# Ledger of designs, part 78: designed miniproteins, single chains, continued (4)

Each design is a single chain, and the fold is of that chain. pLDDT is the mean over its residues in the fold that is shown.

## One batch from the design tools (miniprotein)

Design m14880
Fold by ESMFold2-Fast:
Parts: C-alpha cells; structure tokens; sequence
Structure m14880 (fold): chain A 65 residues (1-65)
C-alpha cells in the first residue's frame, strides 16, 4: 500500500511536469519530489501544506481586497 501510494505520487508529479512541457530532467525531479513527500508521511505533508498556505495567504488577502 505505502509503496503503491509513493509510486502513484511520483507518476502524478511526472505527468503534471510533462503536461507543462518541462525537460526530461525536470520531469524526473518532479516525480522524485512527489515520492519524497509521500515518504515523509501524512503529518509532514500537512505541515508543509500549512507552510505553503501561509506563504500564499498574503497574495490571497490582496486578491480579496
């Protein structure tokens, strides 16, 4: 299950990078980063998502103003 989830995350990252027209190296890097996020587990993923939301909050606040 965990191995399959990690692989699925990597495939998703590679597919998105490919759609964006990135290089083969960038596609592989995107897959690797998604697999690392999946390996870190749910708690670490949530923590990083919260950090990203905090970085985006000023832009969202400006858009709502």
Amino acid sequence: AREAAIRAAGERGRAEAREAGLSDEAIEEAGRLMEELARLGEEEVRRREQAILEELAPAAEEALA
Scores: mean pLDDT 69

Design m14881
Fold by ESMFold2-Fast:
Order: C-alpha cells, then structure tokens, then sequence
Structure m14881 (fold): chain A 96 residues (1-96)
C-alpha cells in the first residue's frame, strides 16, 4: 500500500455505511451494526486528525492509536483501511 493516501468525507461515509450494512447482512443485530459503523467513523476521523498533523505513515498512526487506548474495533477498522498485512489484521481481529 502507498504511504500517502487521501479520504474524502464522501468516501468515509460510504465505507462506514458499507461496513454497517455488511454486519446487518451477516445477521448481526442493529446495535452491533451501529457499533461497527461508529468504530469505522471514529477510525477515519482519527486518521484525518493525524493527517492534518502531518502524520501519514501507517505504522506510526497505528502505534499512536494503540498508545492512546483506541478500542479493538477502531484498531481493526483502521488496520483494514490502511491495508495492514493479513497476519497482523488477523491478530487484531482476534483481540476484538
């Protein structure tokens, strides 16, 4: 994955909506789907905040979020968005 990336507000909304809809289709409750949507929005919002501060490196962003106590759902969403390696993504999902 490239180190430089840009997310528009439209793309952020689209991704959060898609992940929530997928959770509903997989038979999760509306409450669980809402948690997935909120985690996705929070991950994207934090990514925008770090980007505005000039922090664009994937490893640095993930490390800072872990340091700040981000929830496992938010870490999974961010790792998925940033294209983390499959093995690392599986480890994060196991912790969620």
Amino acid sequence: MKDNFVFTDELAEQLAKARGELALREGRSPEEAEAVRRATIEALRLLEEYRKQGILNREEILAKMREQGASPLVLVALAEILGAEPAELERLRALA
Scores: mean pLDDT 70

Design m14882
Fold by ESMFold2-Fast:
Structure m14882 (fold): chain A 77 residues (1-77)
Amino acid sequence: SSLAEEAERLKRELEELVGKEVAEKALQIVYDGIRAGASAEEAARRAAELAPEEKREKVFELTLRIAQLWRQLLGLE
């Protein structure tokens, strides 16, 4: 789906920004947060804490959009 394609593109942008290992950990935090009932914003805020200070705002923006797309793909609205 176009939503899944957008999420994959944002994931690659996140990997370019912070590296694959940090990106995978950040996305795991987002996914676990969503499953635990956290909002997209709450999940993204927690994930962004893994990033170096100078990149946190961009990581928050990317993970927030990914969280929103993942909520839609999971049927969570």
Scores: mean pLDDT 86

Design m14883
Fold by ESMFold2-Fast:
Structure m14883 (fold): chain A 67 residues (1-67)
Amino acid sequence: SSAEAEGKRQQEERLKEMEELAKEVGEMVDKEKYMKIAKEGRENPSKGGQYYGEIVNEKAKAEEEKK
């Protein structure tokens, strides 16, 4: 039960970070694209890590271009 609760917490934290990151990158690059990715990640939490990685890479690019 404790291990399962920790797994759920990690997943929820990852989803929140992904959604926040997608909003930030969306404002910098393509809002509609990243809002869609965040929504799909919430619908498929097990695949959220893959979406998170893609968003992180795009944020790195956008931040390089920003400054």
Scores: mean pLDDT 70

Design m14884
Fold by ESMFold2-Fast:
Structure m14884 (fold): chain A 61 residues (1-61)
Amino acid sequence: MEKVKEEAEKIAQELLDRARTSLAANRAAGSGDAPLGGVIRPKETEVSVEELGLALQKLAA
């Protein structure tokens, strides 16, 4: 029982860490979502990752 909670927390923490790293790398890249490409999908994916990170943080809290 508690192991499931601990595992869920660990997964959530890893996801949050990855989301934070991606956001930091994206911001460091010059605050551009997709300066090189004209593909809408990468931009939408980035928004989804950010939204997922926030949702996971709320769930963890």
Scores: mean pLDDT 59

Design m14885
Fold by ESMFold2-Fast:
Structure m14885 (fold): chain A 56 residues (1-56)
Amino acid sequence: MSEEEKEKKLEELERKAVRAYLEGRLDEAAQYVIEAFKLLGKPELGEKAAEAVLSL
């Protein structure tokens, strides 16, 4: 995936995560967070962030 394509995908996942979170769909928000951090090459941080989302 190109750097530009990766940035666009990250923005899309961020928007979807925020929307799901605001609508109370915490499991969907957590999944988008995990996918975003996988694209950043930091899946471990994604898992920790997802745990924080699911704790709400």
Scores: mean pLDDT 78

Design m14886
Fold by ESMFold2-Fast:
Structure m14886 (fold): chain A 78 residues (1-78)
Amino acid sequence: AQAVSDAAQAAADKMKPKLKKYLQEELGMSPEQAEEAANRGANVMYSALVRGASLDDAYKQGLEQAIKTAEILKQKAA
């Protein structure tokens, strides 16, 4: 159980900088908005991995959540 959580956390930590970079470079997010969205994406990936999702499925779920969060943050800032 703990080993799964540790592996999930390591994968989420590794994905977070990639999500942040994607959000800034591809979606034009501010560094603060990208950080918030990447954190939420990484949290979703962690939860998916703990539930037994594959790395690919967890990454897709994390990316989808990060994009959704980015859209909400853009609307809130307007």
Scores: mean pLDDT 79

Design m14887
Fold by ESMFold2-Fast:
Structure m14887 (fold): chain A 87 residues (1-87)
Amino acid sequence: KAEELLEEGKKLLGQEKYEEAIKLFEEAISLAEPESPVAVDALTYLGLALMKLEKLEEAKEYLEEALSLNPESEKAKQALALVEQVE
């Protein structure tokens, strides 16, 4: 289920397994209901994982998508600010 993939992806991200985390976040997004909190969080963590791989342009695109779905997401706002700071 999407929530289980999101949590496992977050665990892999914490273990610095960024490419494996990205795969799980992509799967979580595909299974989540559109515009759901799970989809917003998965997009946010996907962006953070891409940032760790220095794929800053891709990271920014996913974080902007997360904010378009939920403009009040503090996690997505903070993540986007971090990406923009290094660009």
Scores: mean pLDDT 83

Design m14888
Fold by ESMFold2-Fast:
Structure m14888 (fold): chain A 87 residues (1-87)
Amino acid sequence: SALVNNGVSQAFVNDFIVAAKAKNFTQADINELVPVVVTSLKYGVPNNTTTLNAILNNYKPGQAEALSNAIVNAPQYTVDGLSEALA
């Protein structure tokens, strides 16, 4: 997958897919989130369930670029930054 090809662990990819499906995300939604997830991990956002849930709970179709920009600008505060950027 694109996530694994960018050095993301298979365990994290599995957790992401499970969490996204639990939120009823379509494959198109998941494809839009792939760059956001890659960006968050690249900028050192914690690779854990809290970060995944923050991304998934705040994502809306078409907002992948806004989420990616929020992570780049506020990597240490991504959970709060994502909520603020999407308001």
Scores: mean pLDDT 63

Design m14889
Fold by ESMFold2-Fast:
Structure m14889 (fold): chain A 82 residues (1-82)
Amino acid sequence: MEEAEKLLKEAEELAKRAAEALKQGKYKEAAELTRKAAELLKEAAELALKEGAISEEEAKLLLERAEQLKEKAKELEKLAKE
């Protein structure tokens, strides 16, 4: 649980840094940070489920959130090109 909580915290920090990069018009950096946040969130959800710290339903919600962040990262990559 402690390890999963640390990964979740890191994902949150990366998401905040991505928001900051967006405010500065750094779309490429924002996309990269958002993608990394999604990856850590997925890892945290899988680890928490394995440790029995969350239910399968809770894990699904976190994994859905990670997928949404992945989609957002792809949109930010498009904005960086145009």
Scores: mean pLDDT 81

Design m14890
Fold by ESMFold2-Fast:
Structure m14890 (fold): chain A 56 residues (1-56)
Amino acid sequence: SEAEEARERALEAGLAAGQPAAARAVVHDTDRLMAEGRYEEAREAAERGARSLAAA
């Protein structure tokens, strides 16, 4: 799914930036939103997190 793909991008960005704690926070928020059935918000949160981590 798009949310799962965005989640993977956020994790990769966080690891590349040397920020595993920040990457885990984005992953946790994405997983929570997906568990609540809020897939669009999960995708947006993961994409925003990935952009922030990639910019760091």
Scores: mean pLDDT 80

Design m14891
Fold by ESMFold2-Fast:
Structure m14891 (fold): chain A 77 residues (1-77)
Amino acid sequence: MAEDYRRDAEVIERLAKELEASTDPFDREVYEALILIVAAVTKLADPETGQKVGDLIAEKRYDEAVELLRKKAEELA
């Protein structure tokens, strides 16, 4: 199946906006930026990890999603 990178980024962006609506704008804005940027990079480098992150975000397990993205970012750095 063809899965557009842009589609995944749009889903992550929507979820990030939901996060911002729930708490302090500044803290959530940083959190959202981290999720979006690293998730986009992860999707390009490792689609499987990108999918797992998307699943966690869909379940509103944002802390675990960020932890996965952080680990992947460190591995790629």
Scores: mean pLDDT 63

Design m14892
Fold by ESMFold2-Fast:
Structure m14892 (fold): chain A 64 residues (1-64)
Amino acid sequence: SPERRAALHAAYDALLAELTPRYEKIVEEYKNKEKLDEFTARSKAVRELQPEFDARLAAIEAAL
């Protein structure tokens, strides 16, 4: 339904806003501790957060 799509979009945006500071912190740690370049640091940070993001998004979708 359009209402469910709007709710999912809002939930997705809220989840991104919540996880973005954690993502940037992980990127910073890879750059500062492991001396990785920007691209590699961001790719690793995405890989670390992807399972949590996917699980939380699936839970939101199932609850709606």
Scores: mean pLDDT 86

Design m14893
Fold by ESMFold2-Fast:
Structure m14893 (fold): chain A 65 residues (1-65)
Amino acid sequence: SPIEELAKFIAEHSPGVTVEEIKKSIEHAKAKGELAEFLKFAAERAEEAGDPELAAALREFAETQ
């Protein structure tokens, strides 16, 4: 699942956060119709924190939704 692979990737870049917690956040945003906005906001935060790889992945996923 694209969501599962994305959640795993985010978890690798976020020590202390589980894949299941990230999946819940993504599913919650999707249920609210805010998934693209959530991912774009997360990408901006990742870029600001100095993680351009995570930011790029989040932006790419947002464009496919």
Scores: mean pLDDT 77

Design m14894
Fold by ESMFold2-Fast:
Structure m14894 (fold): chain A 71 residues (1-71)
Amino acid sequence: GMDDKAIDELVKNLKEEYGLPEEEVEAVRNALKAAQNDEEIEEEDLERIRKLVLVNKGLADEEEAEKLLKE
């Protein structure tokens, strides 16, 4: 599982690089922390969270974001 520092680094990059509002950053962070407490997160689950962020920010279209989940 991801530790708190790795989660904080990921959400910081999303906020600084993509300019996400704090509300969306907090939602991603909370989802990652919840998964961390229950079990190890598969890469696919992390990509789903990132996909939602990218689509909402308009940095990727829905097809490109979907393709990232499929490799």
Scores: mean pLDDT 61

Design m14895
Fold by ESMFold2-Fast:
Structure m14895 (fold): chain A 65 residues (1-65)
Amino acid sequence: DLDISEEEFEEELEEMLRISKEKLNLKDEELKELKEKLRELLPSASGWAKKVLERMLEFLDEKLK
C-alpha cells in the first residue's frame, strides 16, 4: 500500500500532468512523442501501473485534440 488511495493517486497524477503541461510549456510534438512511448509501455504494464499509464494516455489524448 502506497498510503494513498487509488482515487487520490490518480487525481494527483492528473494534476501534476496538467501543471507540467501549463508551467513547462511543452510543445505538442514533445507530448506526442511521450504519448507514443507510453503506448509502447502499456502492453507490458499490469495492475496499478497499467491504470496510471492509461490515465496519462487519456490526459495526453485530450490535450492533443
Scores: mean pLDDT 66

Design m14896
Fold by ESMFold2-Fast:
Structure m14896 (fold): chain A 70 residues (1-70)
Amino acid sequence: SAEAILERAREEVGKLTGEAQEKMKELLQKAKASTPEEAKKLLQEAEKYGQDALAEGDALVARALAEVAA
């Protein structure tokens, strides 16, 4: 059903968001213990990880909506 497709996509987005948040927390903890130069690199990596996860989540939702519309 359409509802089942959307619910599955929602759960997958939740997993991606949770994984991204945990990875970002790890990078932030490492940054706090690092030199200013290394901290900058770790913060940039955390930002990219978050952005990549959002893009993947958007793709999952778009695919689910296309399946519902078919």
Scores: mean pLDDT 82

Design m14897
Fold by ESMFold2-Fast:
Structure m14897 (fold): chain A 68 residues (1-68)
Amino acid sequence: EEEVREALKKAKEAVEAGKVEEAKKYLLKVAELTKDNPEVLEALKKVIEALFNKDYEKAVEILEELLK
């Protein structure tokens, strides 16, 4: 859980800094740590889709929701 939260925070920071490649690295780490949580994996899918569409605001919003 601590590892997941750390990776999510770093992903959010990377998105906010415009470092999409760095953000993807942390999102992959979260996916590996949360294989047994389909709800989190679905949210990560939406973050990746938002990044692909250059909708960085939406990506940050979803990551903030996951950090609650």
Scores: mean pLDDT 81

Design m14898
Fold by ESMFold2-Fast:
Structure m14898 (fold): chain A 61 residues (1-61)
Amino acid sequence: MAMEEAEELLKKAEEYRELGKKYIEQARASSPEEALKYRFQATGYYAEAASLELKAREILA
């Protein structure tokens, strides 16, 4: 059983979500071209968070 590994993955997912939120905030305060760049960064962080959550669920299944 890998409950501690699942919890670690969920904590990392939460950290990536927070990073994604910060990039979205930065995008809103930036020029349109810079905003697109920050939105792509945020999308990457959200994708990694989702991947980590999927891994955690696989471990718990």
Scores: mean pLDDT 82

Design m14899
Fold by ESMFold2-Fast:
Structure m14899 (fold): chain A 60 residues (1-60)
Amino acid sequence: SDVKRQQEIYEDIVKRLLEAGLSEEDAKVSAEMMFRHDPFPTEEQIEKLILNARGIAAIR
C-alpha cells in the first residue's frame, strides 16, 4: 500500500538524518515537514535536506 511505502521512505529519511548528526526528535520533525510538502519526496529533495541537516548539526 502507499501508506507502507511512505512509512518505509520516512524511516529511511529519519535514519539518514540521524547519521547526518541530528537528534532523533529533530530528525523526525524534519522528515515530517518534508512529507507535509510532498507525500513522495524526490531523492534530490532528500539529499538537500540531509546537506542542510549536516550544517545544523555542525552548529549544535
Scores: mean pLDDT 80

Design m14900
Fold by ESMFold2-Fast:
Structure m14900 (fold): chain A 66 residues (1-66)
Amino acid sequence: GPLAEKALQAIREGNREEALKILLDAGVDEETAKRIVDGVYAALQSGDPVVAAAAEHDLRELIEAA
């Protein structure tokens, strides 16, 4: 959904603060929001496209469930 895409764009741009704000405003709890944002950042830095795709999918599912 559009909210998940905005969060992913913020992460890709290195804007951790904006990504966290989007997740918190969506109703994701603070601990889960920090874990998923940091996990997606780490996955993108890994250079493994499969790991990156899995992390992005997890973030999309989390926002849709919140």
Scores: mean pLDDT 84

Design m14901
Fold by ESMFold2-Fast:
Structure m14901 (fold): chain A 70 residues (1-70)
Amino acid sequence: SEELQKELERLERMLEIAKKHEIPVEVLEDFLKRAQELLKQAEKAGDEETVKRLQEIISELNKLIAERKA
């Protein structure tokens, strides 16, 4: 889906911004929720490549959230 690919690319860009800038935890948690919803859509679509990328984004967001809460 073109919409799924657009959302994936948006999340990847937001993750890069979050790594370089001090983004509030609440905003990072919002990105995490969006990534989890897209993961469900990608899994239903059988898009293994997008699933892998979303799992990586989710992992990195969880790391950033943990660091910011420490």
Scores: mean pLDDT 83

Design m14902
Fold by ESMFold2-Fast:
Structure m14902 (fold): chain A 90 residues (1-90)
Amino acid sequence: GKMKANFYLLEGKYDEAIETYKKADPNSASNWRNIGIAYLKKGEYEKAIEAYQKAIELDPTNKGAYRNLAIAYRKMGKLDEAEEWEKKAE
């Protein structure tokens, strides 16, 4: 499941990656972070933010998800929110 989803993500098959991550383990913080990365690469910033927030809810120690969330907010022009999430990642 996860390994196949990782290959889809690396190949730029973002929709297939998202579907496979969700089907493999919906309670995996690392899977939700990768779902967020797929949405971010598709330019679906609001969906990326939702996925990164789910990753943080499942594992609050996942500082990579905090940094990715800050990047998504910056891509949306929400610079104040981006700065707050960057500070939380430290």
Scores: mean pLDDT 87

Design m14903
Fold by ESMFold2-Fast:
Structure m14903 (fold): chain A 66 residues (1-66)
Amino acid sequence: SREELLLQGLEAGSKGQQAAKEGDYETAIEHYEKAIELFEKAEAPSLAKEMRELKEEVEKQKEEAE
């Protein structure tokens, strides 16, 4: 159902945020990509956009950390 996809997307987003806080940028990116897929399937473009923005921020942090 759409509600299940939204819940799974939120869980993936939360895991991405946790990984980013721990400095595990690779894992954070993977979780955000999963959240984007789930929100797109749920037809929730605003949530998918927010996950893309968080992913972009983590990618920048990874580049800066080198």
Scores: mean pLDDT 87

Design m14904
Fold by ESMFold2-Fast:
Structure m14904 (fold): chain A 64 residues (1-64)
Amino acid sequence: SLMESLSEEQREVVRYAALGILKAALSFEEELLERYKKEGAEQEKIDEIEKNIEEIKKQIEELE
């Protein structure tokens, strides 16, 4: 294999790992948001989770 092929494989592995972690974090935060909304949590806590979700979504979009 060429050096370029090795660099592509390394970039792909890192991208897959990062996307996997971010998608797992997104699912966790979305579930937490639904729970907090259902339980009538403080608006400040809801706003914080919504900001986290937006940041994670932005990172996923930048990696895709």
Scores: mean pLDDT 81

Design m14905
Fold by ESMFold2-Fast:
Structure m14905 (fold): chain A 84 residues (1-84)
Amino acid sequence: SQAALEKELQEQAENEALEAEARANIDEVNKMLKRMDELVKKLDEKLGGEKTAELLRKAHKENKPNSPEEMIKVLEELVKKIEE
């Protein structure tokens, strides 16, 4: 039927949009990983590797970040604290 064909075409368009959104999200995650690396390098430069590792373990345990965005937030607060 015409109605069934129209529904199938709509579902195809929705699936293509979801795939495009998923691929765009991967690009955003890669940008977040770069930001996290930059923040960790700032901590390492100020504190040294051993103290940075201790601080990262403590902050992860206390804050339990569940996303890249939450991890970036935790790292930014750590950098801010050592620059005060």
Scores: mean pLDDT 79

Design m14906
Fold by ESMFold2-Fast:
Structure m14906 (fold): chain A 101 residues (1-101)
Amino acid sequence: ASAEATFTATKSGTYTVTATNRGDLTVGVEVYNEKGELLGSAVVRAGSTATVQVEVKEGDKLTVKVTGGPGSGRNVVDVTLTDASTGEVLGEATLEVEQAA
């Protein structure tokens, strides 16, 4: 199972995608551009946080995809998009993935 959120870059620069896994299972986090090109990825263990840095231009759309790992359980992943230079929060989403083994 997977869930995703899309964000639009308000300015050019380096952005940090922060994923906090509040669920029971390990998840994969992938960041894609509008062309479907993978910009970065991370594995986030249960109760852990991971970050992915991506370079963007103003007006670019970023899709953050969360995929559940093996096992059965609920994954709740908080995703925050921040400007890496200023720490300004540009977007937030909560992605819920239920995974059956």
Scores: mean pLDDT 79

Design m14907
Fold by ESMFold2-Fast:
Structure m14907 (fold): chain A 65 residues (1-65)
Amino acid sequence: MVSKLAAAGIRGIALQFEGLIEDIEISGNKITVYVKGEDEEGIRAAEEFKRWAEELGLEAEVRVL
């Protein structure tokens, strides 16, 4: 399920994690968050982002580069 409000919310949240997350990909109702290596702060930020995305009704996945 896709929502313009959910997409706008995700974009706003993503800006708060700028510098901790390498990239974000949105495909349909799924968000993929990319972080660099074994960076614990980046991984934690990605997991927090995942929680917010799921609260907006989106599927979220964290991918380590």
Scores: mean pLDDT 69

Design m14908
Fold by ESMFold2-Fast:
Structure m14908 (fold): chain A 60 residues (1-60)
Amino acid sequence: SMEEKEAKEAVERAVKAAREMGLSEEQIKELRDLGEKLLKEGASPEEVERALMRKLLEFM
């Protein structure tokens, strides 16, 4: 669905941001694992983006 595509794009944007910020491969994996978990649970794109943004801020 379009919503699934947008949620997956939110995960990819967060991973890209993490790489640009110089996060470790372990931190990037944790971020991706969280994104995959949320996608499997049917989270909306907004929910995925919010959760991943919060996780990124925790790593800073």
Scores: mean pLDDT 82

Design m14909
Fold by ESMFold2-Fast:
Structure m14909 (fold): chain A 65 residues (1-65)
Amino acid sequence: SKEEAREKAIELIKELLAKGGFTEEEAREVAELMQEAYGVDAERTAAGLVAGGLVSLENALRDLE
């Protein structure tokens, strides 16, 4: 469900922030969960997360919480 995808995205983002980094594959996983939760384009969102780094994950977390 959309709510389950949102909760999974929050948990994954918190894990990646605690780790202090993420891969393109991890960015894609976050982006796919965000697509399921509120309909963003997963490929474009993943590219944006990679470009923005940890700051983009922090911003995504604020939007999902």
Scores: mean pLDDT 84

Design m14910
Fold by ESMFold2-Fast:
Structure m14910 (fold): chain A 84 residues (1-84)
Amino acid sequence: AEEALEKGKKAFEEGKLEEAAKYFSEALKKALEAGDYELAKKALENLLKVAEELGIKLGLDPEEVREAAKEALEKALKLLEEKE
């Protein structure tokens, strides 16, 4: 799970957004299966950053994409806290 998170970060830094999304998705899935909410939170935060960059690349308003990503992150983090 942590290895997938690090691979995702490297792919994101290299501008490989699709590869970054795959690794962060893998990290999120593995973290949730292991009950590691802290790692799941980190993977989710990074997935939302990839979604923001992809949205901008597709010609969406950067401000709207950022607002949507923040709202989604806040809701997801609240759900993760409720599972404790």
Scores: mean pLDDT 74

Design m14911
Fold by ESMFold2-Fast:
Structure m14911 (fold): chain A 67 residues (1-67)
Amino acid sequence: MLTPAERRVLEALRRLADYYIDQGKPKEEILEDVDAALDLAARRYGLSPETRERLRKEVKEYIEKKL
């Protein structure tokens, strides 16, 4: 189960991914830009390396499923 902070980060990353997909960005660019956004969010919310890696996997799987 995700904490409220983790859930907000994941939902924001999914919205960012959807935006880039709608703009027709290449998959590689979407993955890079979303990963950079996750890194910024992890610093802002003080996410553990374990949580950061879990969210990275979740958002990558989301992007791959959409494309």
Scores: mean pLDDT 82

Design m14912
Fold by ESMFold2-Fast:
Structure m14912 (fold): chain A 56 residues (1-56)
Amino acid sequence: MDERVLELEIEAALEYIKGAVAKLAGDEKTAAEHFEKADALLREAEALRREVEEAR
């Protein structure tokens, strides 16, 4: 259902915000880890969205 895709997209946005905050604090390593997690969550959201479209 679309709710799962939205949940993953919201989680990705939160990880991106955490990464931006870490970067502002000068913690490049922590920022990179959060950005990587955001990318992974967006990839999962895209795969799930495609699966829903294929099932229709």
Scores: mean pLDDT 81

Design m14913
Fold by ESMFold2-Fast:
Formats: C-alpha cells, sequence, structure tokens
Structure m14913 (fold): chain A 120 residues (1-120)
C-alpha cells in the first residue's frame, strides 16, 4: 500500500468521505486480517459470523458508496447484523483506523528524517 492509500482509507473509516470500490476491497482485506489477529486473543470469537458481517458491510458500501459507520447502521436497522456484531465491527474499524494513523505518522516521520539527512 502507498501512503496515499493509507490516508484515503483512514478518511473512509472515520466517515469523512464515501468509499470507492477499490477502497472497499482494501478495507475488507484489512478487516479480515484483523479478525484473524482477534481470534488469537479471543478464542470465543465466532470468526465465521464476523467475517460474514464484514462481507455484508463491504457489499452495502460498494452498492451505495457510503461510509462504514453508515453501512453498519443500515444493516443493524434492517436486522441483518446483531448489536454484538455491529459493536465488534465498530471496534475492528477503530483498531484499523488507529493502526493506519500510526503508519501515516511513521511515514511522515521517515520523510522528515530523510530531509534532515540531506542537511548533514
Amino acid sequence: MTLEDYERLYDVIVGGKPATDEEVELLEELLLRQIEIRKSLDPSLDVEKIKEAVKKMAEVMRKEHISPPEAIEKLLKEGKLSEEEAKLLEQLLAELASALGIEIAAAHFEEELERRREEE
């Protein structure tokens, strides 16, 4: 992923803009990866149910070009997600946004260090 991809996904997750189809695909992949990590920490997690919840969210985002929070709210109102599944999806999105924010900050830090090296 490029720095621009990380910045675009961050804006999508925090609800700043609607997602493109490419951004939805990337978000789905990253969330599925986070679920595998979560499973190692919480053996009681129904991995298949939460993976299906991610796919349902991604499908709504692709069709309607809405943000993840809007897609989750819609699915919850339609009875297609439980309150527990919606809460876990929101938590995974928050964790992903935090991770992307750290990577964006690290990339900017690396650019600043490179600028300083040119002055040596």
Scores: mean pLDDT 76

Design m14914
Fold by ESMFold2-Fast:
Structure m14914 (fold): chain A 59 residues (1-59)
Amino acid sequence: MSEETKKAVLYTAAGILEAAADLLEELAEREPDPEKAEEYRRQAEAARENARRLREEAE
């Protein structure tokens, strides 16, 4: 795989994870069950962390 293709794939994946994290945070805010809301927040945090790792790999 070319370096440019690798960077494009990693940046795209990071963007998808960031969008997923935003959605999960929205779901947490609208979730009436506090345990489910915490689960969504944990998933959002994990997605943001994974997005950061992918961006670092792309550099």
Scores: mean pLDDT 83

Design m14915
Fold by ESMFold2-Fast:
Structure m14915 (fold): chain A 99 residues (1-99)
Amino acid sequence: SNEEEARLSAEAARENAEKAIEAARRGDRKAASYATAAAINAVATILVGSKEVLEEALEEFEEQIERAREEEATNPELAGGVLRVLEASAKALREAIEE
């Protein structure tokens, strides 16, 4: 079902966001690949998800954004890039919810 697909995409977006932040903390350039995967899965969630799934995904992304902001103070280049991607994804989720 679209609901199952949306929930799987939302979970993949969260997992990849967490991996991006952890990679950025280590100075690992794989942070860019994980951030990209998080964004792609956020878009997939928007395309097939119900408002409930989008709201849940947004809450999880806002939590990851707070973590990325903490890491940006220490590693501005990689963590700052991750933060921008996650903020753009959260904005897209918010706009989709408000339609």
Scores: mean pLDDT 86

Design m14916
Fold by ESMFold2-Fast:
Structure m14916 (fold): chain A 64 residues (1-64)
Amino acid sequence: KKVFEILDELMKNSPPEVKEILEATKKRIDEILKKYNSPELEKWILDQIEKGREIMKKRIEEMK
C-alpha cells in the first residue's frame, strides 16, 4: 500500500518517540482500510498523508 510506504519512509529517519506514533498510526489505518474495504476511503487517506508528509518531515528535522 502506498500509504504504508510513506509512513515507513517517515519512520526510517524518525526519533524513537516519533516512530512509536507513526507505528500506531499505521496500525490504525490498516484497521480502517480492512473494515471499510473502500477505494474512496483509501484514496482519501492517501491524499491526507501526502499533504501532511512535508510538514511531518520538517517537524522531524527540527527535532534533530
Scores: mean pLDDT 72

Design m14917
Fold by ESMFold2-Fast:
Structure m14917 (fold): chain A 57 residues (1-57)
Amino acid sequence: MQLARALRDHPVETPAVVGFRKGDILEVLEEYEDGMVVARVRGHVGLLGADEIEIIE
């Protein structure tokens, strides 16, 4: 299981976006070559930018 830490707050602006706070731990499900990431946070799955997270080993 690949974990990541949120680098900044991300408020929910649309139903397709998952919201998180700086320092939240995310489970990375899939990474795309264009820098988009599918992640799970607090049981919700959504799309975010790879620049918004830091991968944890």
Scores: mean pLDDT 72

